# Ledger of designs, part 102: designed miniproteins, single chains, continued (2)

Each design is a single chain, and the fold is of that chain. pLDDT is the mean over its residues in the fold that is shown.

## One batch from the design tools (miniprotein)

Design m7782
Fold by ESMFold2-Fast:
Structure m7782 (fold): chain A 76 residues (1-76)
Amino acid sequence: APLLTPEQAEYLRRIGQAILAGNVEEAEKLTREMLEKLGKADQAEPVIEKIRKYVEEGKYDQAIVTAAKAIVDAAS
């Protein structure tokens, strides 16, 4: 079975594009929306804080992995 549904994969693709573009506000918005849809709205702020920190450090791959792990864990 795929690790992510088509909707989750599309959100992660858009989050990744936002991170690579330096659009932190869009990445935060999309991450919050996906975690809310998965019933994990209370987990959004810690995940968003990690994403923001990695983007500030220029660690875009780690920021994307953080978003992906959070979505996979929330969907489990």
Scores: mean pLDDT 83

Design m7783
Fold by ESMFold2-Fast:
Structure m7783 (fold): chain A 62 residues (1-62)
Amino acid sequence: KARELIREAAKALSEKDYKKAVELLRKAAEVSPNAELILEAARAVEEKDYVKAAELMNKALE
């Protein structure tokens, strides 16, 4: 479930739907053992650091 939510967040990010990406990442953090990493990705999106957000999301999927 968490991986699917992170992938949906990545799609939202690519579509420039930043609010949806943050919401999906926060939901993924609720059901993931990597909650801290996923919340850092959500923070990066909020700060408009999309490169860092993408890197953190990719690490959370590993």
Scores: mean pLDDT 81

Design m7784
Fold by ESMFold2-Fast:
Structure m7784 (fold): chain A 72 residues (1-72)
Amino acid sequence: GLSLREKLLRLIGRVLRAMGEIFELELKLEKAIKEKGEESEEVKELKKKLEEAKKEYEKLVKEFKEFLKKEG
Protein backbone atom coordinates (compact mmCIF):
# COMPACT_ATOMS: atom_id res chain seq x y z
CA GLY A 1 0.00 0.00 0.00
CA LEU A 2 1.01 3.65 -0.32
CA SER A 3 2.77 5.28 2.66
CA LEU A 4 1.23 8.40 4.25
CA ARG A 5 4.13 10.45 2.81
CA GLU A 6 3.63 8.99 -0.70
CA LYS A 7 -0.14 9.66 -0.54
CA LEU A 8 0.53 13.25 0.60
CA LEU A 9 3.13 13.91 -2.12
CA ARG A 10 0.85 12.50 -4.85
CA LEU A 11 -2.06 14.66 -3.63
CA ILE A 12 0.19 17.77 -3.48
CA GLY A 13 1.32 17.00 -7.05
CA ARG A 14 -2.30 16.80 -8.26
CA VAL A 15 -3.19 20.10 -6.52
CA LEU A 16 -0.15 21.87 -8.05
CA ARG A 17 -1.01 20.59 -11.55
CA ALA A 18 -4.64 21.78 -11.14
CA MET A 19 -3.37 25.22 -10.03
CA GLY A 20 -1.12 25.37 -13.12
CA GLU A 21 -4.07 24.58 -15.40
CA ILE A 22 -6.15 27.36 -13.77
CA PHE A 23 -3.33 29.93 -14.18
CA GLU A 24 -2.83 28.93 -17.85
CA LEU A 25 -6.57 29.29 -18.53
CA GLU A 26 -6.68 32.67 -16.70
CA LEU A 27 -3.81 33.96 -18.87
CA LYS A 28 -5.54 32.70 -22.05
CA LEU A 29 -8.80 34.33 -20.90
CA GLU A 30 -7.10 37.70 -20.19
CA LYS A 31 -5.48 37.63 -23.65
CA ALA A 32 -8.76 36.68 -25.39
CA ILE A 33 -10.67 39.50 -23.60
CA LYS A 34 -8.01 42.04 -24.69
CA GLU A 35 -7.91 40.79 -28.31
CA LYS A 36 -11.55 39.75 -28.98
CA GLY A 37 -13.69 41.34 -26.23
CA GLU A 38 -15.69 39.85 -23.34
CA GLU A 39 -18.72 38.89 -25.51
CA SER A 40 -16.68 36.73 -27.95
CA GLU A 41 -17.37 32.96 -28.20
CA GLU A 42 -13.69 32.23 -27.40
CA VAL A 43 -14.01 34.15 -24.11
CA LYS A 44 -17.25 32.29 -23.25
CA GLU A 45 -15.57 28.91 -23.93
CA LEU A 46 -12.50 29.87 -21.84
CA LYS A 47 -14.75 31.02 -18.95
CA LYS A 48 -16.52 27.63 -19.04
CA LYS A 49 -13.19 25.73 -19.07
CA LEU A 50 -11.89 27.90 -16.21
CA GLU A 51 -15.06 27.19 -14.15
CA GLU A 52 -14.59 23.42 -14.74
CA ALA A 53 -10.87 23.64 -13.80
CA LYS A 54 -11.73 25.57 -10.60
CA LYS A 55 -14.32 22.92 -9.63
CA GLU A 56 -11.70 20.18 -10.09
CA TYR A 57 -9.22 22.19 -7.97
CA GLU A 58 -11.88 22.62 -5.23
CA LYS A 59 -12.44 18.82 -5.20
CA LEU A 60 -8.68 18.22 -4.84
CA VAL A 61 -8.39 20.81 -2.03
CA LYS A 62 -11.31 19.07 -0.25
CA GLU A 63 -9.50 15.70 -0.62
CA PHE A 64 -6.33 17.33 0.78
CA LYS A 65 -8.20 18.78 3.80
CA GLU A 66 -9.89 15.41 4.48
CA PHE A 67 -6.48 13.67 4.23
CA LEU A 68 -5.04 16.09 6.81
CA LYS A 69 -8.03 15.55 9.16
CA LYS A 70 -7.68 11.74 9.00
CA GLU A 71 -3.88 11.33 8.80
CA GLY A 72 -2.29 14.56 10.08
Scores: mean pLDDT 83

Design m7785
Fold by ESMFold2-Fast:
Order: structure tokens, then sequence, then C-alpha cells
Structure m7785 (fold): chain A 82 residues (1-82)
């Protein structure tokens, strides 16, 4: 179960990084924070996974909003170039 939870955590982190556009350095910072929570505070993997799932849902909503804004910026750019 520990290995299965770790794989799920890694998958969530990967999706979160992709959605948020995180750099390799930012991903490393997140991994370090997670390691501290697990080793110092005794936070469960399940609790972390739940938190990350909620964060991913929030990022998906923000990404949807940004997509509309980026489309608007692209159109404005085209109009300015004419």
Amino acid sequence: MEEELKKKLEELLKKLAEKAGLSEEEIKEMEEEIKKALTEDGVSLEELIEGLEKALEMLELEELAKKDEEKARELAKELAAA
C-alpha cells in the first residue's frame, strides 16, 4: 500500500506541475516540503494526496479561466499587428 500511495502522490505532483507550469526547481521545492511533512510532522500519505487532489481541481479551474484570457490576448495581438 505504501508503494501504491507513493505512485499516486508522484502522479498527482506531475499533473500539478504540468497544470501550474512549474519549473524543475519548483518541483524540487515541493518534493522537499512533502518530505518534511512526512518525516517531521508524521503527516499521512493519504492526507497529502487528498490535499493535492483539491489543489489540482483548483488549478484546473484557473487554467480554464486563463485559456479564455490567452485566447483574448492572441486576438488583441493580431488586431494590433494589422
Scores: mean pLDDT 68

Design m7786
Fold by ESMFold2-Fast:
Structure m7786 (fold): chain A 81 residues (1-81)
Amino acid sequence: MEEKLEELELEIKEGIVLIMIGVLKTIRKREENEETRKEIEETIEKAEKLIEEAKEKEREEALKLLEEAIKLLMEKIKELL
């Protein structure tokens, strides 16, 4: 049961990252400031890289990478809102 819960946690956190990326992509599309748009783009790129790295790592490392991505995306959304 613990194994299944840890797998579910990874899937949920990956889903959260993807939703947050979608939010930032929507904000970027409506952003008129070119410099801010580039910053959003860079943040999305870093988060997408963390997801890809997480797929190749063991569960514990994957979880940490997804948490890093969530933190990165959350900070950027917080700055923009």
Scores: mean pLDDT 82

Design m7787
Fold by ESMFold2-Fast:
Structure m7787 (fold): chain A 79 residues (1-79)
Amino acid sequence: DVEEVRARAREIVEQARKELGPMFDEVKAVGDELPETATFEEIVEAIREKFGDKLTDEQIELGARAVAAERALRQIEAS
């Protein structure tokens, strides 16, 4: 169900916003610079390259999940 996918995506984004705080918008900006075809691994690597010294591996993965979730939400809205 598309609605369940949307709900889960929103939960991931909200969790990332809470855990990353002010860094959330910067992580999102890195995601926005990547092509729509970027894989999850490519998103993780881009975030690690820019924020590896500032974020833990868990925060990097959560940020990448949030970027992927926002992309999924945009795709659903475009459909």
Scores: mean pLDDT 80

Design m7788
Fold by ESMFold2-Fast:
Structure m7788 (fold): chain A 89 residues (1-89)
Amino acid sequence: TAAELAAFEKGLAELAAEEKARIRALGEETGALELAERAIRLLDEIARLTIEEARALAAGDEATAAELRARKAELGRELAELLEEIERA
């Protein structure tokens, strides 16, 4: 429902804010703040695509949901590589 989608969007925004704070703290600890800011931008884009995927599924648009899922997987790989670089810094 629209109410369930709104609750999901709010919960995702809260989780994204917590994760961004953790990534920034990691960047401060390792001296990789520039990489941390790049990781935060990727996380924001993944969150946006996750909301769009949920909306597409709610509308019954399985094709759009699949395309968004594929794009999210690509960004997720980039984020994972960047987080590994931050940890190695």
Scores: mean pLDDT 85

Design m7789
Fold by ESMFold2-Fast:
Structure m7789 (fold): chain A 65 residues (1-65)
Amino acid sequence: SSIQEDADKAMLIIAASVLGFEDIKFEGKTATVKVPKTDEEEQKERIEKLKKIAKRLGFEFKAEE
């Protein structure tokens, strides 16, 4: 339902914020997160965590620099 989709989007926005990502955009069932251009391992781990959360909530995940 649309209500469930809105709740899932809110949860993903909160997860992104907790993991240190502010720029998240939604296009239907696709979530695009803007990531810094640095190649730090800790940052890659946070991106992977967010990707897993997005997938669990039913979103396609895209990371954009």
Scores: mean pLDDT 78

Design m7790
Fold by ESMFold2-Fast:
Order: structure tokens, then sequence, then C-alpha cells
Structure m7790 (fold): chain A 87 residues (1-87)
């Protein structure tokens, strides 16, 4: 559980850095940060599921983390489109 929480916190830090990069017009950098944040959120979800696969609270937490990863992947795709427009 502790490792999953650390990964979730790191995902939040990377997502925040991605937002900052996006606001500065650094869309390529923002996309990379969002993609990495999504990977960490997905890893955290997998660890939560592995810790208590039959616990509904842990299942709900893992689903929340996976939804966050999907949102971050969509943000990365939008940032990549912005980067393409800048060329």
Amino acid sequence: MARALELAREADRLAQRGVEAYEEGKYEEAAELYERAAELAEEAARLVEAAAPDDPEYRALAEGLRRQAEALRRMAEEARKKAEEAK
C-alpha cells in the first residue's frame, strides 16, 4: 500500500508539472509529463488491486486511479495536437 501511495503522489506531481509546461506553451514537454503521470497512476492502481483484490474499497480506489490515468492520457493527446499546431 505505501508504494501505491508514493506512486500516486508522484503522478500528481508530474501532472502538476505538465499543467505548468502547458501554460508556458511547452506542449511537447507537457505531453511527456502527462504520459508519465498516467503510467504511475496505472501502476498505483495495479498495486492497490494486488494488495486486496476482493476488497470493494480497494477496488474503488484502483478504479479511481485508472480513471485518472485515462484522463491524463487524454490530456497528453491534446498537448501533442497543440505541439503539432505550433510547427
Scores: mean pLDDT 85

Design m7791
Fold by ESMFold2-Fast:
Structure m7791 (fold): chain A 86 residues (1-86)
Amino acid sequence: TSIAQNLLVTAGRKLAQGKYEEAAYLAETAASHLTGPLKAGAYALAGRAYYHLGKYDEAIEYYQRALDLDPDNTLAQQTLAQAKKA
C-alpha cells in the first residue's frame, strides 16, 4: 500500500464527512503521485469536493481530467454536465 493510495482513502473519508476543502487537498496530493484509473479516481474525488464547495469551474476541470484518463466513466460524465449547468 502506497502513501498516495492511503491519501486517496483519507480524501474519500473527508468527503463523506463534509470536509470538502481537506478532501480536495488530499485528492489533489494523491493524484500527483498516482497514474491510470487511480489518478482518474483522485481527479473525480477532487472535482466532487469542489462541486460541494460551489467551485464549479474547478469541479469541471477535474471531471474533465478524470474523463481524459477514463472516458467511459458515466458518473464523471453526468456530474460534469451538472456542474456546467450550475
Scores: mean pLDDT 83

Design m7792
Fold by ESMFold2-Fast:
Structure m7792 (fold): chain A 72 residues (1-72)
Amino acid sequence: SLEEALKLLEEALELAKKEGNEELVRSIEGAIQSLKDGNVVAALAGLREALRLSKNEELKKLLEEAIKQLRQ
């Protein structure tokens, strides 16, 4: 669901901010904004980019779960 995806992305954003990875933060914020605008295709592209940038396994799991919620 969109609501579940947004909750997971909010948690991922907090972790990215703690790590100080500004590029990852921008990718996640962009994906959240795309979802709020109803652009799921752009959001999925941003989340795939965030996954490539992330080296944190907990953060990667949150992003993968969000993608799964959006592909339903």
Scores: mean pLDDT 85

Design m7793
Fold by ESMFold2-Fast:
Structure m7793 (fold): chain A 60 residues (1-60)
Amino acid sequence: SELEKEIKELEEELKKLRKEGEELEENNAPQSEILEIQNKIKEVLEKLNKLLLEYLKKQE
């Protein structure tokens, strides 16, 4: 389904962002760059949570 596809896509995006954030920390990147990636992670998590709630509402 379209909803399931979007959920999976956001989950993969979240994994990539978390990996990027970890790499930035390992490379001693500026705190501003780390904060930017954290903000992106937060936005993806909020979208994912909303879609997961929609998915659960359609399941019986």
Scores: mean pLDDT 83

Design m7794
Fold by ESMFold2-Fast:
Structure m7794 (fold): chain A 57 residues (1-57)
Amino acid sequence: MDEELAKRLLENGKKAFEEGDYDTAITNAEEAIELAPEGSELYKEAKELLEEAKKKK
């Protein structure tokens, strides 16, 4: 339903992560997880981003 928004949030989160803004990366990843269908590639990528960003904190 909101896959396009989840994808945009994931891309914004990846950009924030590259720039060292781990708080923004975490927030965008968490929102993308909520909007992505469970078991989708998008959901998996969002969870991976969340874990990587948390490790940098």
Scores: mean pLDDT 81

Design m7795
Fold by ESMFold2-Fast:
Structure m7795 (fold): chain A 61 residues (1-61)
Amino acid sequence: GAEKSAEAAKEAAKKGDATAAGAAGYQSMLVSGNREAGRRAAEAAAKGDAEAAAKYWQEGA
């Protein structure tokens, strides 16, 4: 069930919505248990880096 959240995070990042990208990444980390990828994505989103958030999410999914 993590795939849809990962796609949502990637789409949000493409739109420049770092907050939505980070939130989707963190949500999927809780579902999949991939804590490191979710944490990295959330940190990048908090810094306003939507592209880095999407990248970390994609690498961890």
Scores: mean pLDDT 64

Design m7796
Fold by ESMFold2-Fast:
Structure m7796 (fold): chain A 87 residues (1-87)
Amino acid sequence: AAALRKEGDELEKKGEEYEKQGDFASAGRAYIRAAQKYLDSGDLKKAEEMLKKAEEAARKVREQGDDISSSLIMMGVSVNRLALEKS
């Protein structure tokens, strides 16, 4: 629905702002939430784009030495990929 897509767009922008600040853990979480909103709205291409951004953020978080946050973000990617396959 249009409302879910708008929520996804807002979360995508929030993720981009976190990246700009160097907060890749918050960015990754925002992108996972955006992917979920796009998936629920039926925008599978946007959902896939957000999962790729979350995966990149998780890699940067791991480079910063935060293996736990990186693993949690990657778990979110995996769960949402399974939901995408169902769609």
Scores: mean pLDDT 85

Design m7797
Fold by ESMFold2-Fast:
Structure m7797 (fold): chain A 70 residues (1-70)
Amino acid sequence: YTDELKERLIKAAETLINLLEPIDPEMAQKIRELVKELESASREDLPQKASELVEAMTEGVKKLLALQRA
């Protein structure tokens, strides 16, 4: 993993957190914690931490889409 990929993923997560915070503050907080874990992760842990963050971001996007259909 490059620092550039890591920073881009964090920026995408921050954008999603801002969108989720008024709708689902618990999910926003969960993603925020995963961002902190990714920021502090060793090179060995980066793939696992990035995967966990992407999974949480995917759930966040699903919640935004569900509100659009309600």
Scores: mean pLDDT 79

Design m7798
Fold by ESMFold2-Fast:
Structure m7798 (fold): chain A 61 residues (1-61)
Amino acid sequence: MKLTEEGKKKRKEGKLEEAKKLYEEALKKDPENVEARIGLAATYALMGKLDEAAKAGKGIQ
């Protein structure tokens, strides 16, 4: 949805903290949102937070 789209845009712009917040808000509204989980995992990986990235992506393998 719109929050996930904005998160992707912020991630592409290198605004990783803003992207993280948008994906977290998307997951708070819809915990089953696979795109938001993938986006959050990718954002954490770009931040160098590999453990957090693994947790965010867990269950969508």
Scores: mean pLDDT 76

Design m7799
Fold by ESMFold2-Fast:
Structure m7799 (fold): chain A 106 residues (1-106)
Amino acid sequence: LVEEARELLERARELIERARELAKEKRFEEALELLEEALRLLEEALRLAREAGDEELLEEVREGLEEVREIALELLKSIEEKNIELINRLIGLILRSIGLLLELEL
């Protein structure tokens, strides 16, 4: 459980950093795809961390979720209004990350 959660968290962090690099290159759709995968990994890591009762892992998951939200907000800020599909995907990603963060506070 703990080792599995750490492996997922490490993979999510790698995807987050790669997404940040792609965002700087204005490769927004590719950056979003990596953020969506990172969020999925963080959600699974959250489940495993809760099962293990590991507060340190829960805090690391929270940090990852906050980074995903921050990058997604920057992408939303940079996207032209005409790309409604990409905007909708970003809004969905931001809302899911907020939902998971709220679960961590409860």
Scores: mean pLDDT 84

Design m7801
Fold by ESMFold2-Fast:
Order: C-alpha cells, then structure tokens, then sequence
Structure m7801 (fold): chain A 56 residues (1-56)
C-alpha cells in the first residue's frame, strides 16, 4: 500500500542519512497505526522492528 511504501521510504532515507548501505526495506501494516519494518543491509544484516505512524 502507499502507506507501507511511504514508511519503507522514510526508514531507508533515515538509515542512508546515518551512513548505512541499505539493500532493501519492507514495511507491513500490523494495525491502523503500526507497521512492522524489516531492513536488510548490503552487508547481509537483517533487522526487524515496529514503527508507529504518528499523526501530524
């Protein structure tokens, strides 16, 4: 979905700004405001965490 793509893009941008080499980011909606994000780095390291979409 557009929301999942936006969350994945934001996480990728933040990690790249911090100096990480990111191979892929996937975001999956787990409820209305929570996303499960899986990041795979170019090194092969994979991390999964939950992200909260806050309202402006």
Amino acid sequence: SAAEEAVAAAVRAALEAAGFDVASVTATRIDDQHFRVTVTLASGHRRTFDALASRI
Scores: mean pLDDT 78

Design m7802
Fold by ESMFold2-Fast:
Structure m7802 (fold): chain A 60 residues (1-60)
Amino acid sequence: PRYQFTVRDTVTGQVVTVTVDAPDGTPRTQIQNQAITQASQQLGTQDTGDYQIVSGRQIS
């Protein structure tokens, strides 16, 4: 299944939407960690960012 997450960097206030592909049975924590990793890469704030998941849902 495919998941969409909206992630906020609480330091900069920037928000990004990321899509995560995960196989069936993947733990929620692992999917969320992948979403945060993708968000930090897209925002370019890996060194200073602190990330909050604003929303998440399965889209397919």
Scores: mean pLDDT 79

Design m7803
Fold by ESMFold2-Fast:
Structure m7803 (fold): chain A 109 residues (1-109)
Amino acid sequence: EEELAERREKALTLIVKAFKALQEGNYDEAIKYAKEALEVGKDDPAVQAMAYSILAEAYLKRGDYEKAVEFAEKALKLNPDNTLAQRVLAEAYEKLGDKEKAEEIKKKI
């Protein structure tokens, strides 16, 4: 019922809230708002890519390295040039002990 442009605006507002929470160290709020942005913007690949990159960084900061990899890979599938997702993926692989994958990703940044 809501037009795609209005859905995009609502999703981008949630992305801004998620990013602000991430900057403030409120990782649980960042995860909450990013997940809400995924639901509102489910038909918008740009919104999905932004939300996944925020989820990846939030999980990395929480020490959940496997989820950080999962969401960083989802972000990069939608936007391969997402530098935030690339950095999160490299750091998460280092933390998981996969130094070879981490170095391969760093060479592409």
Scores: mean pLDDT 84

Design m7804
Fold by ESMFold2-Fast:
Structure m7804 (fold): chain A 69 residues (1-69)
Amino acid sequence: ALAEAEARGAAHQWVTQTLNRLRNGEISLKEAAEALGTSVATVRRMREALENDDLVTLAAILDEIIARR
């Protein structure tokens, strides 16, 4: 439980940092996808979920990213 919370927190920080860099124009969608180890389509879906306040979809994508570590 605590170890899973820590892993989720680390992944959440990674995603948040990458999305902030994308919003600031520091990186492109392709660079964000490379940083997160996922596809451009997944990064785009994460942005759409965030804009729609769809936390369930965001959580599912975060879990998938954690599973790849």
Scores: mean pLDDT 71

Design m7805
Fold by ESMFold2-Fast:
Structure m7805 (fold): chain A 74 residues (1-74)
Amino acid sequence: MERDILVSLVRMVRGILKLQKAPEEALKLVDEAIEALEKGDFKKAAELLREAAKLVDEEDAELLLKLAEKVEEA
């Protein structure tokens, strides 16, 4: 199931961000993206992931932007 795979990927990225001590605001946006995915709102989830990317380091931002692209294409 496409949604379940995307939710698992976003949860994995959230775990990486938490280990790297990303700002709490970025983690909240990722949590909101997971909720949007669970509701089937792929466009909102992608937008929230792009907003989170603005709050993190360049390497983590690139990861979030690639994830947002995959979510939007789903």
Scores: mean pLDDT 83

Design m7806
Fold by ESMFold2-Fast:
Order: structure tokens, then C-alpha cells, then sequence
Structure m7806 (fold): chain A 96 residues (1-96)
């Protein structure tokens, strides 16, 4: 189903952005490199959602909500960031 494909892609995005946060926290990425990496992952995820059959506006809104949630929780422990991102993803996908 579209919801199952969206959930799989959202989970992949969450895994990838949390890896990026961990690299940033370890000093392996500058703030600029972190922001560029986040933008790249966001674009790739929107493209994948659209390829899966989700309208571009809906895909963009889902990814935007995830990015905003990540940025609001950037100083939280990784487990709390994951929980917040998963909750937002599940809420957004339930609206599909």
C-alpha cells in the first residue's frame, strides 16, 4: 500500500538523518555540512515518495514536518529524537 511505502521511506529518512546528527555531534561535520546533508536527504526522500505514487505537495509536507521536528529536538538525546520523528511520521502517514 502507499502507506506502507511511505512508512518504509520515512523510516529510512529517520535512520539517515539520525546518523547525520551523530556525525555532527562527533565533530565530523561542520554546521554547513550538516545542513547540506539534511537538505540532500530531504530532497532524495521527497523524490522517492513521489516515485512511490505520493503527490509532491504531500511528500514535501511530510518531509518538512520531519525536518522541523528534528531541528526542534536537535539537542535532545538520539532516542528522544527518534521517538519524536517516528510519532510525527506515523501521524502524517495516517492522514494519507
Amino acid sequence: SLAEKARALARRFIDEVLELVERYRRGELSEEEFRQGLARLATATIDALVAAGIPESVAALLVQRLVETLMANLDAPLEEQRAALEAVAEEAIAEL
Scores: mean pLDDT 90

Design m7807
Fold by ESMFold2-Fast:
Structure m7807 (fold): chain A 57 residues (1-57)
Amino acid sequence: SMEEEIRRLSREFREAVAAGDRERAEALAKQILALVADDPVRLKVAERELSEALAQI
């Protein structure tokens, strides 16, 4: 399901951020944003959270 994919990608994104792997984290963030692109509220929240996490690396 889409929700299972989002959970998997979110876990992998957190692992990439923890490892300092900016390139992988950015690629995973783009995949997450694409999956939520049809929901403007969810997209806005995801954009903020992913950008804040990426700013830490």
Scores: mean pLDDT 88

Design m7808
Fold by ESMFold2-Fast:
Structure m7808 (fold): chain A 72 residues (1-72)
Amino acid sequence: AEERHLEELRRYAREVLKLPEENIEELLKLPRREQALLLQVHDLYGIQDIEEAKKLMEEIVKKAKERLEKLK
């Protein structure tokens, strides 16, 4: 369900990436597809470096926002 999906993403961002609440809220506002992709990327590539995971997360968020803007 969507609620479980948001909980998983929130837990990942809070506990693994140690993101501030503002950044977590911004991630949660993304479409479900982008959120699922973020979790899937972490699972597939098994990112060990937290700093690298943060950079990847920021890049994916940026690309998701750009794509949404183009669709409008």
Scores: mean pLDDT 62

Design m7809
Fold by ESMFold2-Fast:
Structure m7809 (fold): chain A 71 residues (1-71)
Amino acid sequence: SDGIAEAGRALGELLRKLGTDSLSVAQAVRILREHGAEALAERVEARARELGTDSLSGDELDRLITEEMTR
């Protein structure tokens, strides 16, 4: 569970560094797995498949992180 909060921070920092409102699913999943947030990484991949996209907005990522933390 500590890994989820750290992964969320890392994703936010990457979004700010890149100057974009979205991340590729591959980038997001890599960062989540690096922080041990495997279940959240699987949810990100599932959400992207559901939407038919290879990227997710920062707002969508933040929502998924919040949902996983409050489970």
Scores: mean pLDDT 80

Design m7810
Fold by ESMFold2-Fast:
Structure m7810 (fold): chain A 61 residues (1-61)
Amino acid sequence: SKEVIENMIRWLVKELKGASKEEQEAAIESFARLLREDYGLSEEEVEEAVEKLKEELEKEA
């Protein structure tokens, strides 16, 4: 479960590397929805994963 989420974050960072701010924000919202609806994560777990994705994207900026 955790490894799957970490792999999704790595894939999304690569996918979004050249994307606009708007596209990155839309992808983050979709990622949060996926984690909540399909993976059944708590709101705290979703926020943690989203923060990690945002931090990784900031490193690529």
Scores: mean pLDDT 81

Design m7811
Fold by ESMFold2-Fast:
Structure m7811 (fold): chain A 64 residues (1-64)
Amino acid sequence: SEETREEALRLIEEAEKNLAKGKEYPATAKEVAITEEYIRKARELLEKGEYEEALEMARKALGA
């Protein structure tokens, strides 16, 4: 749905902001890479119209 799409986009943007902050702290390159991969997958799923899957990937980027 459009509501799910908007929520997924919002969480992706939040994850990108959190990732930018993480790069300024002593986070490991592996932790950064894992978060970047979840964000990338979320955006790819969003472009494919898989909004619920995009939302789940965005949630993982934020803390799972």
Scores: mean pLDDT 78

Design m7812
Fold by ESMFold2-Fast:
Structure m7812 (fold): chain A 58 residues (1-58)
Amino acid sequence: TTEEIIKEALELAKKAMDEKDLDKAQAIVEKIVELKSKLSEEDQKKLQEEATKISEAR
């Protein structure tokens, strides 16, 4: 499902952040944002939190 894909992508983004690969993490988050209209409010908040962490790490 779309929700499962988003969860898997968020885990990959977190792994990229742990590896200090900010470009990879941001690319993953940007692809998920294209699905924003299909995300629940909670998933949108989690996505925003990851985007904020990436921005703060730059």
Scores: mean pLDDT 73

Design m7813
Fold by ESMFold2-Fast:
Structure m7813 (fold): chain A 76 residues (1-76)
Amino acid sequence: SEREKRLEEAREILSEYFTNLITGAVLRVIAREKLRRGEISPEEAQRILKEADTLFDKANELEPEAVEALREIARS
């Protein structure tokens, strides 16, 4: 079914989009908390934050497709 195919494609796009957003957010929290506790150096925290920024950049690139995917699911 064309509808089922569109919903499957929408789920895949949303999965990638939210995985990048959630992983990026988690890395930011981990870096900040570990730095606050003195468990990592400022340099190590900055490396983790840069990894988080890369994940957010990937999510930003997917955002137009993710927005359309949400609209398709909402219409279902």
Scores: mean pLDDT 88

Design m7814
Fold by ESMFold2-Fast:
Structure m7814 (fold): chain A 82 residues (1-82)
Amino acid sequence: SQGEALKEGKKLVAEGVKRVVATGKSAADIPKLGAFAVPLLKAGVDIDAIVGDQETADFMKAMGKSPFNKGGKINVTIVPAK
């Protein structure tokens, strides 16, 4: 769930993680990816996003440019599901 994704992101920040890999198959995963990424970017954690479509890729790129990002770098790779 989105709440579980948020909790996982906060847990990784508390553990001092400096870089994470996040995966999303489609735009349906955007709410979970957003909830996961927000606490990480607020802590300046880098995110390598592996996504299944352009819409999800554009969302992650926009998130990296958001004012809540405190120095985290987002790298986006599109790997189509088929």
Scores: mean pLDDT 83

Design m7815
Fold by ESMFold2-Fast:
Structure m7815 (fold): chain A 72 residues (1-72)
Amino acid sequence: LEELVEKAKKAIEEGKNEEFKKLVEEIVEKYKGTKEGYDALMELQKHAIKLGNYEAARLATEGAAEQLKAIL
C-alpha cells in the first residue's frame, strides 16, 4: 500500500492525472473494504487539495467513496 501511495503522490505532484487514476483504481481493487485503503485515499485527497490538483482530489474522493460503500 505505502509504495502505491508514494507513486500516487508523485503522480499528483507531476500532474499525471491518468497515471493517478490507475493508481487509485489499483488501491480500490487491492484494498477493497479495508480501513487502510480508505485512509490512504483520504490522505491522497488532502495531498491533491494542498497542491491545487482538484482533478486528482476528485478521483481520490470517488475512490474513497467506493471503499466506504464496501465497508458499510
Scores: mean pLDDT 81

Design m7816
Fold by ESMFold2-Fast:
Structure m7816 (fold): chain A 80 residues (1-80)
Amino acid sequence: DEELERGLKLFEENKEEIEELLKEALELAKGKSLEEIALKLAELVAKKEGVPIDLSNVEVSDSGLALLERLKKELEEKEK
């Protein structure tokens, strides 16, 4: 699970920042699939970092989707 490990490491290093970006992605892609939320999150990260991102080259792995679903649930619990 290379992508899951990478995602977890980035989350640990940038916890609050990733939570805020994920919250924005969830709002912007409200009612859409986890894949669309992941792509919106990638877009927001690229925009924040000031790097160009080609979304056509972004692949969302099963491990990446599992990580995103976990983070989404943690954020939904945090809103209470």
Scores: mean pLDDT 67

Design m7817
Fold by ESMFold2-Fast:
Structure m7817 (fold): chain A 62 residues (1-62)
Amino acid sequence: MKEEKLEELRAEGRARLAQATSDEEFVRIMKELVDKAFEAGLSLEDIGRLLAEMAREYQARR
């Protein structure tokens, strides 16, 4: 697994979501993270898990 890249995207996602103030910003950030994950060659399972983690973290902050 490309664990280093997955951790990098998690850190980036958390930093960006910490500044997100709307659902539209959240969706945009998620789309950009998905695009980067595909470029990095992450598996669909890893991408799905990353998205679920980011969504839960964002929801918990509302």
Scores: mean pLDDT 78

Design m7818
Fold by ESMFold2-Fast:
Structure m7818 (fold): chain A 90 residues (1-90)
Amino acid sequence: SYIQKAIEYAERAREAAKAGDVKEARKYLGEAAEYALIALTEASKEQQEHLKKALEHLAEANKALEAGDVEKAIEHVERAIEHLRKAEAL
């Protein structure tokens, strides 16, 4: 599913951020957001709320990486993954 692809890329972004690879982390955040946006077009109303929250957290993670706050970025990626998993379970 597109939600599962968003989760896979968000997890890759988290691992890249943990490794200090900011460029790769930002690339994977972009991929995760793209798949989450596609999933949103096919989502139920219940899934849409979790997908929107995931997208907000992916955007905040990218802003944190731009500011050099890797720890904050990882926290936001983890929150995005939680919301993506909730959407997938619906």
Scores: mean pLDDT 91

